# Ledger of designs, part 89: designed miniproteins, single chains, continued (3)

Each design is a single chain, and the fold is of that chain. pLDDT is the mean over its residues in the fold that is shown.

## One batch from the design tools (miniprotein)

Design m11088
Fold by ESMFold2-Fast:
Structure m11088 (fold): chain A 64 residues (1-64)
Amino acid sequence: MDDIRAALDRLVDSLVSQGLSLEEGKKVVQFAVDYLVSQGRVTPEQGEELLERAIKLLEEKHKK
């Protein structure tokens, strides 16, 4: 979980640094989480938690 959280945090930073919009960033994060769930790397419940966390971080970075 911690490795996956760190990877998603890095993904959020990369998306923001590339100048993607909040909506574009949300789509990429959703795709990444859906992929992790489809590969059995996280449960659907863990995926939902990771998605909410990543979206919250993405929104915070776009507010500032």
Scores: mean pLDDT 80

Design m11089
Fold by ESMFold2-Fast:
Structure m11089 (fold): chain A 58 residues (1-58)
Amino acid sequence: LEAEIEKLRREMAEKAAQLDYLADTSSPEKSGQLRKEVEKLKAEADRRIEELRQKMAA
């Protein structure tokens, strides 16, 4: 449970760091694409966390 959550959060954080870097120094097209990837990872993490909570809670 916690390992999977940490894995998803880590990947999201890495993508967010890339987005911040590119937003400062690169084209808006690439920063927009990364922003969408971060949103997808965030939604996936939230969904998986909720699923795991429900399975553990009965």
Scores: mean pLDDT 71

Design m11090
Fold by ESMFold2-Fast:
Structure m11090 (fold): chain A 84 residues (1-84)
Amino acid sequence: KFEEALKKKEEGKKKVEEGEATLDYLYNVLSLGPQLKYLDKLTYENAKTEEEKKLLDAKKKIEEGEKVYKENSEILEKEYPEKL
């Protein structure tokens, strides 16, 4: 239904925003400015600290939110283009 897909799309967007805010917070707290390239290579297998795992969790939250947002955006565009 339109209302359910719209709600899920907004929930996905909120998850992305929350994940990005968490990454920005951790980035600033950990002074990771010169280490941006290292973050792209960080995995749960090579993570050594709780802070690194929190960064990965935030990235996963963003990825999940983006997927939900995309899936429900496609449903809305396909089924309800006139209501968007």
Scores: mean pLDDT 72

Design m11091
Fold by ESMFold2-Fast:
Formats: structure tokens, C-alpha cells, sequence
Structure m11091 (fold): chain A 81 residues (1-81)
């Protein structure tokens, strides 16, 4: 499942970049920076939990899917505004 995990991490990064690009285009610099920091914090915490054995790879994949879905909803809202 390492390949699926890496694919989802790339998909998450792509969604964050799309959101940041839209926020930057709307001169929402502070929100764009906040999104970048949230992404870094999310991945750091997820990888730390995996390293500590607090979650399984399967659980990490579910957390990634959940966050990607949240970002897709945020992206849709930003495009409709």
C-alpha cells in the first residue's frame, strides 16, 4: 500500500497548490500562507504518527482521503465565489 499512500500525498499536494493559486490570484496572501502551513503540519503529523506506530498505513490512507475530500469541497467553494 506504500504506492497508494504516495499517490494520495501527491494528490493532496496538487489540491493545496490549486487552492493556493486561486487565493494568490484573489490577493488573499495570508490565507494562501495559512493553507501552505496547514498542509505542512498535516503531513508532518501524519508521518510522525506512522513512524511512532500510532496508526497503520491503511489508517493514514483514510486520513489522506478525508483531507483530500475536504480540500475538494474548499476548492469548489472558492471557484463558485
Amino acid sequence: MKKEYQKLVKELEKKVKEIVKILDSKNKITKAIAEKLRYIGFLFELELKLKQGKITVEQAIEELKKRIKELEEELKKLKEE
Scores: mean pLDDT 82

Design m11092
Fold by ESMFold2-Fast:
Structure m11092 (fold): chain A 67 residues (1-67)
Amino acid sequence: SAADIAKKVQDELDWLLKMLEDGVSLQDILAQARKEGYSVAETLVTRWILQGRTPDQIREEIKKWKK
């Protein structure tokens, strides 16, 4: 359902924010997202790595999406 998709996105964004705040590298976050099956986080992190975005820039962008 749309609600289940929204919850999955929100849960993965919350997890991603926590990993970034804990100082985990983008490459390690990507590896963990793949291992856990966090498809939304995997897709977003892959895109941001290709765009050359920094962890701080990514953190600020996610915060904007959540509020």
Scores: mean pLDDT 82

Design m11093
Fold by ESMFold2-Fast:
Structure m11093 (fold): chain A 73 residues (1-73)
Amino acid sequence: MDERLRELERATGDRAVRLAEELAYELGKRLGEDINDDEALVALQRLMEIAGRQLDREGLDRVVNAYYKGFKE
């Protein structure tokens, strides 16, 4: 996870959106299975921080939607 978050920090444009969306979905799934997954909670906080700096409004909407899709299964 940490390496993929670092990759996201270096990514731009469509690649950044795709990586953030993939990570959000995976973290949503983990937290949907176990809401007390502290590692996933920390990773989600970092993901949202990076995405907020790298992505525009449309990209952020896609990331949030991916998270909820994963969480709800």
Scores: mean pLDDT 83

Design m11094
Fold by ESMFold2-Fast:
Structure m11094 (fold): chain A 87 residues (1-87)
Amino acid sequence: MLTSTELEVDASELSNKEIVDRLKEDIKLLLEAGLITEEQAKELIKLLEENESASPLELLRLVLEWLLKNPLLSEEEKEAIRRTLAL
């Protein structure tokens, strides 16, 4: 599961840039875990950079919807993402 808790950063008063940076770290973790390809990671990072002015919730949904289309993710991982989006 993608979480920001591993970043050891105070979550209070997160700017859009800080949220984008956290999502980029989550993407790096997915790449290291072999859940996405390097090319997919680059594409997702570009999408975040192009949408850095969007709301935090919109940025999160954009990343999660992109990940749901990734065939390398297990059904368990996709279910966790779907549950997060259903909030």
Scores: mean pLDDT 66

Design m11095
Fold by ESMFold2-Fast:
Structure m11095 (fold): chain A 70 residues (1-70)
Amino acid sequence: VEEFYKKRAEELIKEAEEMLAKAPPSTQELIDQARRDLEEARKALEDGNYREAVTFAGHAVALLRKALAE
């Protein structure tokens, strides 16, 4: 079960990193928030808190979707 969340967190982190590269500079506030969420996701992943890592990485993806929609 935890291995599933670990893989999902890694996938979401990768997706967020790809979206971050495409985000326009006009969305700097969303970019900064997403970067903080990705840092928390990576920390949770290293600590073995895979479900928390999925939550933070998912939030980063949601913020970046807003950035790309503007």
Scores: mean pLDDT 83

Design m11096
Fold by ESMFold2-Fast:
Structure m11096 (fold): chain A 92 residues (1-92)
Amino acid sequence: MQKLLDAIEEARKKLEEIAPELSVEEGVKIIEEYLNQVEPVRLDVVKDAQGRHHIVVTLPDGSSGISEPLPEVVSAEEIAEAVKQALKGASL
């Protein structure tokens, strides 16, 4: 778990260098690349019935977690926190 949280923090720093605001999909792609340096983790962006974006994290064992709803445009800190929340929800 800690190595994945550390990878998310490194990805957050990279996202801050790219742009002050990002689409959820752009941020997820970069965070997923960093997570996959540690272990094969999948990130998906899904929309709920209200059209709000959520991040779904799927671990190699098939366990999954989901973030709280996100706005269409996010900061590096907001998207990193959402991925951390989803990841903690997936951990058994």
Scores: mean pLDDT 79

Design m11097
Fold by ESMFold2-Fast:
Structure m11097 (fold): chain A 109 residues (1-109)
Amino acid sequence: SDAEDEALLRELQRLVREDGSFGRAAARLARRLGDEETAARLLAAEEEAATDPEKALVDELLTLLTLLWGEDPELAEEMLARLSEAAAAGDMAEIERLKAELRARVAEA
């Protein structure tokens, strides 16, 4: 990873801890970098997540993955791969189990 990319990831992780939401944190970071178009798109997605359970689930999973990446990036990549497999299979029960595991891992960190 480029040192600049690592610094941006660390800042995103800090903002996610403060805001409690990936969408809000990512939008705030994009705005601070002068990328108003990306910030507007991320805020629109966050607004949709407030009324759409599927989009709310995606934001929650991204929030947990971003926090886990700060503590254990290897495990975060493994969890993302498992979530992608479960999503491709339409296995909502597995997605809920993986979400619970992510919550537990983040709470222990």
Scores: mean pLDDT 80

Design m11098
Fold by ESMFold2-Fast:
Structure m11098 (fold): chain A 88 residues (1-88)
Amino acid sequence: SKEELDRLAEELRRAHEAKDRERFGKVLRELRELAGLSQAELGRLIGVSQSTVSSWESGRVLPSEELLRDFLEVLTGRLLEEAVERAL
């Protein structure tokens, strides 16, 4: 649902603000999998390598605020498209 998507996106933002790398990585993976994207596909859409996405999801590094905005746009856009299709 859109509410579930909005909740996960907000969790991702809060984890980033808290500098909680482990929580951030877990929530990012969950959102990516719900969007039906591989790590390589997400990387291509936001202009980073698959290994960079893997590093975020493993909790090794946090993305910049700019990159966080980019993949939130990509992930929420795809999940909203699926939610609209299921409502029809």
Scores: mean pLDDT 77

Design m11099
Fold by ESMFold2-Fast:
Structure m11099 (fold): chain A 76 residues (1-76)
Amino acid sequence: MKITLLAEAEHLAKAKEIAEYLRSKGHEVTARVAAPGEAKPGEITLVLPGGGVIRLPVDASPEEAYRSLLYPPLVE
């Protein structure tokens, strides 16, 4: 699954850590700095294929990020 992680520049290292973990689980992951308005301060945003979005706090663990992919919060 192709996933893009968006984070503020100061949290990019954390986003890259999550990206490496997700890649180890078989996902294709890119982490980059969010453009103005793409992500909220204190959050890491996961953009899924098809335009689905998952928001995580910057202190979320890589395992927590992976779990959010297996059990999305909702339909829509």
Scores: mean pLDDT 75

Design m11100
Fold by ESMFold2-Fast:
Structure m11100 (fold): chain A 65 residues (1-65)
Amino acid sequence: SAEKGYEALVKAFEEGKARLGRDPSGEHVGALATTRYGASGEDVEAGLKLLKEKDPELAARLGDS
């Protein structure tokens, strides 16, 4: 679902940022969302659309693809 993807992307971004000390790439965040937060590829795609609508600043920092 879009909400599941959105939550997974937000968590993955914060984890990636904490681990790297900088904003992670969208590819890295997508991989973390699927691997560690259980989002499917479809969840991630729908979640990116929802993220752009609700939090465009975070979407830009995420490197929206």
Scores: mean pLDDT 76

Design m11101
Fold by ESMFold2-Fast:
Order: sequence, then structure tokens, then C-alpha cells
Structure m11101 (fold): chain A 58 residues (1-58)
Amino acid sequence: LPAETVEAVAVSRVTGRSRTITFSSTASAEEIRAKVEAAARELGVAAEDLELVDIRVL
């Protein structure tokens, strides 16, 4: 079965700024964590301050 793309918006609870992240529906927790950490770096906040909202399967 083909993997689907999952799209989520990572929102900073501190600044309110956001980044859209995408990952495979079959992605491991490690892969998802790496995407969240990358988004946190780009937003200049800690990964723990990010909330994933608007999660959808494409």
C-alpha cells in the first residue's frame, strides 16, 4: 500500500509563529521528531514549545 503524506502545522506557544511540516503516514517517531526539531530551529524556539495543529492526511 502506498504511504500517504501527512501535513501538520507546528505553532509556537511562545511567539504564535508557525511552520508547516510534512511526513509520511508510515514515518517513525524519530522521523517526526526530527521534523519538529527542524521547525523549532527555524522558528527560534525549543521543540517542546511547539504544538502540532491542523493535522491532515493528503
Scores: mean pLDDT 79

Design m11102
Fold by ESMFold2-Fast:
Structure m11102 (fold): chain A 81 residues (1-81)
Amino acid sequence: MSDEELFERIKRHLVEVEGVPEEVATLVARAVVDVRDSGNPIDWGRAISEIARRTGLPASEAALIMSKALEVLAELRLQDL
């Protein structure tokens, strides 16, 4: 799967299924594409904090939206992380 396909799949799910605003969904989908191959759990926490800062959402809300995006990533990978 290409980075573009992953980005579009996550963004679409967040907007259409989870009701996330497109601006927030775009930032989250981009963060998942950028961080997914890092292998460092701290990068996910930094991505959540950055999304919260840029969108004005509470960190808890940004974390919840990120968890929904990661569920989509897990399904698309079809393997345990």
Scores: mean pLDDT 78

Design m11103
Fold by ESMFold2-Fast:
Structure m11103 (fold): chain A 73 residues (1-73)
Amino acid sequence: SEAEEYYEKGLEYEKQGDYYTAIKYYSKVVSTGSELAPEAWRKIGEIFEKLGNLELAEHYYERAEKLEAQLKA
């Protein structure tokens, strides 16, 4: 799916250390509304944590948990 392709691109750029481009692709995953959206939010959170922005990382983790709960309901 398009969401899976965006997620794989996010992983590719993240492995290269291109966090800006990785975040762009993970954001595209979220925009698709797929079941991968919570995991994409977690990936964005992990990147901000690596960059030292713990407050922003926490906000993305909370978004992921909330969306995952909604998808399981």
Scores: mean pLDDT 85

Design m11104
Fold by ESMFold2-Fast:
Structure m11104 (fold): chain A 80 residues (1-80)
Amino acid sequence: MVTATYEDTPLRDVLRELAERGGFELEIAPDVVGTVTATFEDTDAEDVLLQLALRHGFEVRTVKSGNGSLEGAVLRVERP
């Protein structure tokens, strides 16, 4: 679960922090740019990632699957 407040924080930094907290790895494409202003409280890391994808217009692809959750997975974040 993710509890965090972001104010004009680089999207790449937010995504890396989510990966660290969720126990997964992210590869972030160079053109995935922007800033995040949002508060999350006890939110699942996958739900946070999907909300950010929708708001910022990026896609999340699985490079290596986890054990049925995001933990241990390797994901790629890229523009469509």
Scores: mean pLDDT 78

Design m11105
Fold by ESMFold2-Fast:
Structure m11105 (fold): chain A 83 residues (1-83)
Amino acid sequence: DLDAARRGLERARENAERGDPEMPEVEVSVPTGQPLSAEVLRLLSELARYVAEALRRAGAPQHLIDQALANAETLERMARELE
């Protein structure tokens, strides 16, 4: 359910922004075997940005953070191309 996935990502983002070190439960449901919609790609981009922030807070090397951000940008670009 995309609405449930969106709510999960919003909670995860709020926890990351507050500096909460505990990983929140992320409710992400992506349809399998179906064409990716712009909405689905945007949700995946938000998840990738959340991963980048979690890596940053965990003190991961910058190149891993950069890779997660690059993945988010690629997904967002694909979402724009589908519109």
Scores: mean pLDDT 67

Design m11106
Fold by ESMFold2-Fast:
Structure m11106 (fold): chain A 108 residues (1-108)
Amino acid sequence: ATPLTPEQAGELEGLLGQAYTLLAELVEETGDPRLAEILEEVARLREEFLRLVAAGELTVERALEILDRVLALLDEAIELARDRPAAVARLEEVRAQIEAFRARLAAA
């Protein structure tokens, strides 16, 4: 299994942080219990990421698994937020950044 570079790990940390922040803002604005569950799941994925980094076990395969789960959660959040075009636009922007990072990582 190929380990992530420190630069790749830093980029992934940043993307997970951006997704978490936008979802946290959306939960505060909406009070939606589904969005709160999605936020908790993203928080758990961030915790898993940090554990893998600390253990020296963050591989390309593990990062792709985390990215795929985050993309699925963002897709659900976008659908739940469909009546909020400004929130949808911001979520779609972060989703596009995550998808681009995933594509670069999968090609390496």
Scores: mean pLDDT 89

Design m11107
Fold by ESMFold2-Fast:
Order: sequence, then C-alpha cells, then structure tokens
Structure m11107 (fold): chain A 69 residues (1-69)
Amino acid sequence: MSDEEIQKLQQEGVDEVRQAVLDGASEEEIRKLIMKKVNEYLDKGISNEQVSAIAQAMSQVARELRAEQ
C-alpha cells in the first residue's frame, strides 16, 4: 500500500472519529469504532506499525475535541 493510500485511510479514520464525537458518541462507542477500523486495516495487510499510528491519531483527535468542551 502506498504512503498516499495510508495517509488517506488515516484522514478518513480521523474524520469519522471527529464526526462521531461531534454527534455525541460515548467513549465506549469511539473505542469500538477505532477497534473496528484497526481490524479492517490489519485485514487489508497494513503493518502493525502503520495501524498503530492511525489508531493513535484517531484517539488523539477524540481527546482533543473532548478537551475543547
């Protein structure tokens, strides 16, 4: 998978998490969403290192949005 494809997947994951937080999703719902995305990326053959980076970016966006409230 190209670096551009990985960056696009990270952006899509981040945007999906951001939308869920704005829609009032709970911490449990956000955790389930991130885990679902992690499993999908691993099934696509993305490395554990890359998937970890994407998951961390998604988690950080959720924390940042909650901290601004």
Scores: mean pLDDT 80

Design m11108
Fold by ESMFold2-Fast:
Structure m11108 (fold): chain A 67 residues (1-67)
Amino acid sequence: MEELVRRLAALLAELERLAPEDKGPAGAEVNRLVNEYLALKEKELGRPLSTDERGALVRELVARARA
């Protein structure tokens, strides 16, 4: 969990430093980590996440990564 948040924080910082044309690969990796986090939460709960739950978890993850 904390390792995933640290990886996301590093990628978000890197995205801020990259030129727009170079952000594609880092942006794709951010999306992959977000999807990995949501999949882990679904596995932990033993059920699918609702749309509202997915949105709340993504906001929480990004806030933690930027803290």
Scores: mean pLDDT 74

Design m11109
Fold by ESMFold2-Fast:
Structure m11109 (fold): chain A 64 residues (1-64)
Amino acid sequence: MDLARELAEKFGISLELAKQMLDAAKRGGVSIEEVEAWMEDAKSRGLTGEQAAMVAIMKALSRV
């Protein structure tokens, strides 16, 4: 499964950023579905895909 590529394409972010987001989710014990929900929420607030990914990474890492 190429989840990093799917997330990168879906949210218009780099493959590297998508991989960092998946690693952060894994370390924080956060589901991919929860990360995607955070991304959609951030985008609905007018954030870019990259900004949304950074928010998701920070939220996931705050759980370690």
Scores: mean pLDDT 80

Design m11110
Fold by ESMFold2-Fast:
Structure m11110 (fold): chain A 85 residues (1-85)
Amino acid sequence: STGRQQMQQVMQGIGQAVSFGYQNGFDVGRQKMGDVVDQVGRTTTDGIRNAAQSIRDRVISDMQSNPQGTGQQYQQRYQQIVQQN
Protein backbone atom coordinates (compact mmCIF):
# COMPACT_ATOMS: atom_id res chain seq x y z
CA SER A 1 0.00 0.00 0.00
CA THR A 2 1.13 3.57 -0.62
CA GLY A 3 1.73 5.93 2.30
CA ARG A 4 -1.21 8.03 1.08
CA GLN A 5 -3.57 5.05 1.34
CA GLN A 6 -2.29 4.24 4.84
CA MET A 7 -2.78 7.87 5.94
CA GLN A 8 -6.32 7.83 4.49
CA GLN A 9 -7.12 4.69 6.54
CA VAL A 10 -5.82 6.43 9.70
CA MET A 11 -7.93 9.54 9.09
CA GLN A 12 -11.02 7.45 8.31
CA GLY A 13 -10.53 5.28 11.42
CA ILE A 14 -10.05 8.25 13.74
CA GLY A 15 -13.10 9.98 12.20
CA GLN A 16 -15.19 6.87 12.90
CA ALA A 17 -13.81 6.77 16.48
CA VAL A 18 -14.86 10.43 16.99
CA SER A 19 -18.42 9.55 15.90
CA PHE A 20 -18.36 6.45 18.13
CA GLY A 21 -17.15 8.54 21.09
CA TYR A 22 -19.97 11.04 20.62
CA GLN A 23 -22.54 8.20 20.58
CA ASN A 24 -21.01 6.04 23.36
CA GLY A 25 -19.00 8.47 25.51
CA PHE A 26 -15.63 10.23 25.44
CA ASP A 27 -13.65 7.49 27.22
CA VAL A 28 -14.84 4.81 24.76
CA GLY A 29 -14.05 7.08 21.81
CA ARG A 30 -10.58 7.77 23.20
CA GLN A 31 -9.93 4.02 23.58
CA LYS A 32 -11.15 3.34 20.03
CA MET A 33 -8.86 6.09 18.65
CA GLY A 34 -5.96 4.43 20.48
CA ASP A 35 -6.87 1.08 18.91
CA VAL A 36 -6.82 2.65 15.42
CA VAL A 37 -3.36 4.17 15.98
CA ASP A 38 -2.01 0.88 17.41
CA GLN A 39 -3.37 -1.10 14.44
CA VAL A 40 -1.78 1.35 11.95
CA GLY A 41 1.54 1.22 13.85
CA ARG A 42 1.83 -2.55 13.35
CA THR A 43 1.99 -2.31 9.53
CA THR A 44 3.24 1.22 8.68
CA THR A 45 6.39 3.31 8.61
CA ASP A 46 7.47 5.36 11.63
CA GLY A 47 6.44 8.53 9.80
CA ILE A 48 2.85 7.39 9.28
CA ARG A 49 2.65 6.00 12.84
CA ASN A 50 3.92 9.31 14.29
CA ALA A 51 1.41 11.27 12.16
CA ALA A 52 -1.40 8.97 13.36
CA GLN A 53 -0.36 9.51 17.00
CA SER A 54 -0.23 13.30 16.46
CA ILE A 55 -3.72 13.32 14.91
CA ARG A 56 -5.07 11.14 17.74
CA ASP A 57 -3.56 13.34 20.45
CA ARG A 58 -4.87 16.51 18.79
CA VAL A 59 -8.39 15.06 18.39
CA ILE A 60 -8.45 13.87 22.02
CA SER A 61 -7.22 17.27 23.21
CA ASP A 62 -9.92 19.04 21.14
CA MET A 63 -12.71 16.77 22.41
CA GLN A 64 -11.52 17.15 26.01
CA SER A 65 -11.46 20.97 25.65
CA ASN A 66 -14.96 20.97 24.06
CA PRO A 67 -16.87 18.23 25.95
CA GLN A 68 -20.30 19.87 25.46
CA GLY A 69 -20.09 19.95 21.66
CA THR A 70 -22.62 18.24 19.41
CA GLY A 71 -21.72 15.30 17.13
CA GLN A 72 -21.77 17.66 14.14
CA GLN A 73 -19.41 20.09 15.91
CA TYR A 74 -16.99 17.24 16.75
CA GLN A 75 -17.02 16.08 13.11
CA GLN A 76 -16.42 19.65 11.87
CA ARG A 77 -13.46 20.10 14.25
CA TYR A 78 -12.10 16.69 13.22
CA GLN A 79 -12.21 17.73 9.55
CA GLN A 80 -10.31 20.93 10.44
CA ILE A 81 -7.61 18.88 12.22
CA VAL A 82 -7.30 16.58 9.18
CA GLN A 83 -7.04 19.56 6.80
CA GLN A 84 -4.17 21.03 8.88
CA ASN A 85 -2.14 17.82 8.46
Scores: mean pLDDT 67

Design m11111
Fold by ESMFold2-Fast:
Structure m11111 (fold): chain A 65 residues (1-65)
Amino acid sequence: MRELVEKITEEMKKRLEEAGLSDVHVDVARIGDELVAVAYSKDPEKQKKALEIAEEVVKEALERE
């Protein structure tokens, strides 16, 4: 699980940087048997976009497992 979360975090950082959202705080947490992405920014538009990217990365990683 830790290895999967680490890979998701690295891919997420890369995509956020490519989208110009490197200043948004994004994290992935395991809650029970689920992986949950959270994003925080004072800019709601950046927060929504970062969350969408994080959710896409998590979905892609789970499709490989």
Scores: mean pLDDT 74

Design m11112
Fold by ESMFold2-Fast:
Structure m11112 (fold): chain A 75 residues (1-75)
Amino acid sequence: MMKITEFKKEGDKIVVKFEGASDDAVLTVYDENGNKVATNKAKAGYGGLIFDDPGPGKYTAVVEDKGKKSAPATL
């Protein structure tokens, strides 16, 4: 099953990991206004994203695979 397994701040970076998806899956992180701040594609049904912390605010991570979305994770 598609799920976010990790969503955390690590120094000046934000780290997100997911599993249970196909190679067509896309991980996207949104800010509190719903704007996309980072995205990456899966490889072998799993993936992750490390990006510079864009500052204070709430972030939501979602994995989308063939029109289906994971449960969202919030930081």
Scores: mean pLDDT 79

Design m11113
Fold by ESMFold2-Fast:
Structure m11113 (fold): chain A 95 residues (1-95)
Amino acid sequence: MEKKKKEELEKLLKEGEKLVEEYKEKNPNIPEKERLYIELYELIREALKAGIPEEVIEELLKEARERVKENGNTEENVIAELERLIKKVKELLAK
């Protein structure tokens, strides 16, 4: 577990980049879940540029993954967690 300290962050950055490329060129109407994921990805990139530690972002992503796992992997639960993460990252950037 400890040897993969930033696994969730690395996964988020990889999937976010893929979604940006996929929807920017192929689909002018991005579904809400994918749109929120892209927004979170861009906010996390800005947070890292602003000097927020990778460990802080990793912990937020782990908490969200555990919450989705506990409450069920439904689209509604994923959207709710994406919105919560976006809010938390914006709060970190405001400080």
Scores: mean pLDDT 76

Design m11114
Fold by ESMFold2-Fast:
Structure m11114 (fold): chain A 64 residues (1-64)
Amino acid sequence: QLSPETLARLKRILEALGFDTSALTASTTLADIVALAHAQGARASRSEVSALLELNGIPVSALR
């Protein structure tokens, strides 16, 4: 599960990109983030999402 600090950082990054993060929880997975991006009109691959998160200090290993 994501720590409250990591979840807050994740929400901040995605909101800065124009995404609605209200559905994100401590149990959010990488697949959930990719699905959220696709649902909101972005054509992001799993690899692109993974790279963005790692560059912003969110370890993809925390997103099971």
Scores: mean pLDDT 80

Design m11115
Fold by ESMFold2-Fast:
Structure m11115 (fold): chain A 78 residues (1-78)
Amino acid sequence: MLSEEEKKKLIEKIRKNGKANLDAYFQRLLDRDSNPELKAMTPEEVVDLIEEEYKKYNLPLPPWVQYWRWFREEEKAK
């Protein structure tokens, strides 16, 4: 639901602050969910699980999952 401009700004913010802020984002997501199973998983496993669950229920992915995917691809590109 973010505009293209907002999305680009967020991606740039993630790049500038690096992985540390992205990791903090996912830690907060896990804490907010209050799910001990998700808490025990790595951020990568959690993102994959969330993505699969949203696809299973035909729901749009939450923005943080999309941003993680973009960041992961950016890390790969290095």
Scores: mean pLDDT 59

Design m11116
Fold by ESMFold2-Fast:
Structure m11116 (fold): chain A 81 residues (1-81)
Amino acid sequence: SEALERLMEILGASEEEVQEGVELARANPQDLDDALARIDAEKEAALKRAEEEDGGEGAKKVEELAEKQREIIELLREILA
């Protein structure tokens, strides 16, 4: 599937490694919801730290990283659907 191929690209992992991760997520789908909530909380904390440490210079990198992490979880959800 396109979602599986994209997940392999993002993670730099083999199809077998990604499928192992999908199997683990299927066993506990609540972990995906928890991961999304954690990504949002960590993004908020990291943006606050960037403002305090470098006047927000790192904010774009923090947002890009959070978006990439969210895409990984959303792709896993799509594969499981």
Scores: mean pLDDT 79

Design m11117
Fold by ESMFold2-Fast:
Structure m11117 (fold): chain A 75 residues (1-75)
Amino acid sequence: GQQLVDDLEATAKYFGWTLEEQAEVLRAAARGLVPGGEVAGRSARGERLSKLLLKAAEALLNNDVEKAKEYLSQV
């Protein structure tokens, strides 16, 4: 939850990542949680977390940092 928000902010600041680059990192993480097709997609937890990461990435791309933090806090 909040630890993921704090870790992403600290990492982004350290590497100088833009909001777009932060969104790409979250999308990559989301893909890792649901790797492959229907067989891998049977993890309800992984699918739920993947959706939250994708929503956070979408919020960052729309410059809505507060909404992104809300989604990441639910992970």
Scores: mean pLDDT 72

Design m11118
Fold by ESMFold2-Fast:
Structure m11118 (fold): chain A 116 residues (1-116)
Amino acid sequence: SAALEVGKALEEGLIESGVEPSLAAKFGLIVHTGLLGRELQPEAPEVAYKLGILIGNSKDVEGAFLYAIELLFALNDRDVETAEKYLKRLESLVDLSIPEVKEAVEYLRRLIESLR
């Protein structure tokens, strides 16, 4: 299932960024379940993985997860305005001096720009 692949990619990014495995698995399951029956864009797993990195490096993991879900759905729906709004909110919760965080944000910014 494409939805399962996206949920697993989020879980992997979360675990690599130091989120406890059972919490990472719960967030991955929420994303997997929320995406069931949706047509998914080819980049959705990579987007989810980058979002996992941002969430795991956030000062507010739960708040970052909520912004990340809105961003993931907006990108899948090609809603550029909503995607930019939630990326800016997510950026406010992370330290851009961390190389992995900066790379994840730059990837998401380039993706949003490509959809304009």
Scores: mean pLDDT 90

Design m11119
Fold by ESMFold2-Fast:
Structure m11119 (fold): chain A 92 residues (1-92)
Amino acid sequence: DRLRRSLLAAGFMAGAELAIAEAKGDEKGKEEAEAALKELVELARERLGEEAAREVEEAAERGYELAKELLEAGASEEEVRLAALEAAQEYA
């Protein structure tokens, strides 16, 4: 449970960072967020199985959509990160 919750929270944050990088046109940030998500998904698959890996991917998708919605509404990068962190705490 603890590892699963931590990976879900981290996946959510990786999704949010991906949306921020895309909005900024930050190719390096995008690559870093994608790499981080890949590592989290692989760790979940290896340690907790395929269902957990899919849940991490779903958490990242939710984080991405939250960040995208807030950025489109005019929120700052810092505001988006804070909101994503608060939402990710639901997994902890």
Scores: mean pLDDT 88

Design m11120
Fold by ESMFold2-Fast:
Structure m11120 (fold): chain A 66 residues (1-66)
Amino acid sequence: VELTKGQKLLALTLKLVKEGMDELEAAKRALEAMGYPGTDTNALALLHEYHKHKELAEEALEIMEK
């Protein structure tokens, strides 16, 4: 199954948070890993979506780890 860029961003943010990284730093790292600017504004926008769609992030992470 091909994940969307949004699903990959959510999954990578969740993975980094589970590894003990701060949520804002995890969002910045996820953005940078996907080739986006890791700015505070972009990271806060990603965290807003992450908090709304945590189940989607969990599902996407499971797919990425298979």
Scores: mean pLDDT 82

Design m11121
Fold by ESMFold2-Fast:
Structure m11121 (fold): chain A 79 residues (1-79)
Amino acid sequence: MILEIRIEAESEETREKAKEIVKWLDEVVGAESIEEHKDGSITVTLPELKSEAHWVAVAVAMAIMKSYGAKVTVEERAA
């Protein structure tokens, strides 16, 4: 299974913070792709998560982004 995380932010400040957090998450877990869309939303595709530490990193990243006012949605896809 792969995880797709979609991040939507209404302000430029929230978008910049989301980008910082996505970069940190990529360093910890390793993203398959990170896409910025024309509407300013970001989609992060993660590979199969191999450890509890990776799941915790995803949960923390999502919580921090939501605390800055971003809307975060997660979909699981079959690999």
Scores: mean pLDDT 80

Design m11122
Fold by ESMFold2-Fast:
Structure m11122 (fold): chain A 55 residues (1-55)
Amino acid sequence: SMDEELLELIERYAEKVAAETDVPKELMLAILRQEYAKMSREEKEEFKRKLEELI
């Protein structure tokens, strides 16, 4: 599903950020998942596209 695909992209992005910065992966995941939970369907689709561009 789109939700499963987006959650996989969130994890991959969190791994990238953790590798490039001093931010722990778990902290980045918590922040990204919290923002995801607040998003509308349209915002989730846009977020997915942006994450795909970053990987």
Scores: mean pLDDT 81

Design m11123
Fold by ESMFold2-Fast:
Structure m11123 (fold): chain A 85 residues (1-85)
Amino acid sequence: SKEEELIQEFFDKVKNGEPVSEEEINEVIAAIEKAIKAQPNPKEVAEATLEHIKKLVEKLKEEHPELKEELDKFLKKLEEALKAI
């Protein structure tokens, strides 16, 4: 889906050490929310997705310490969005 492509592009940029804007962070969070809400068990998928992304973000912060502030902002916004599901 377009949402899956947007999520993949976001994480590919981060894996390459490329900076991400606040607009891109908001767009990827919206894409993740839409993908989760389309599932038959959105609350369960939201919990599993958040745990998976937390682990991924911690690894990416170790690999790209220059992106730590942006990744912390992303994770905080993602947690708030997914807990509202």
Scores: mean pLDDT 85

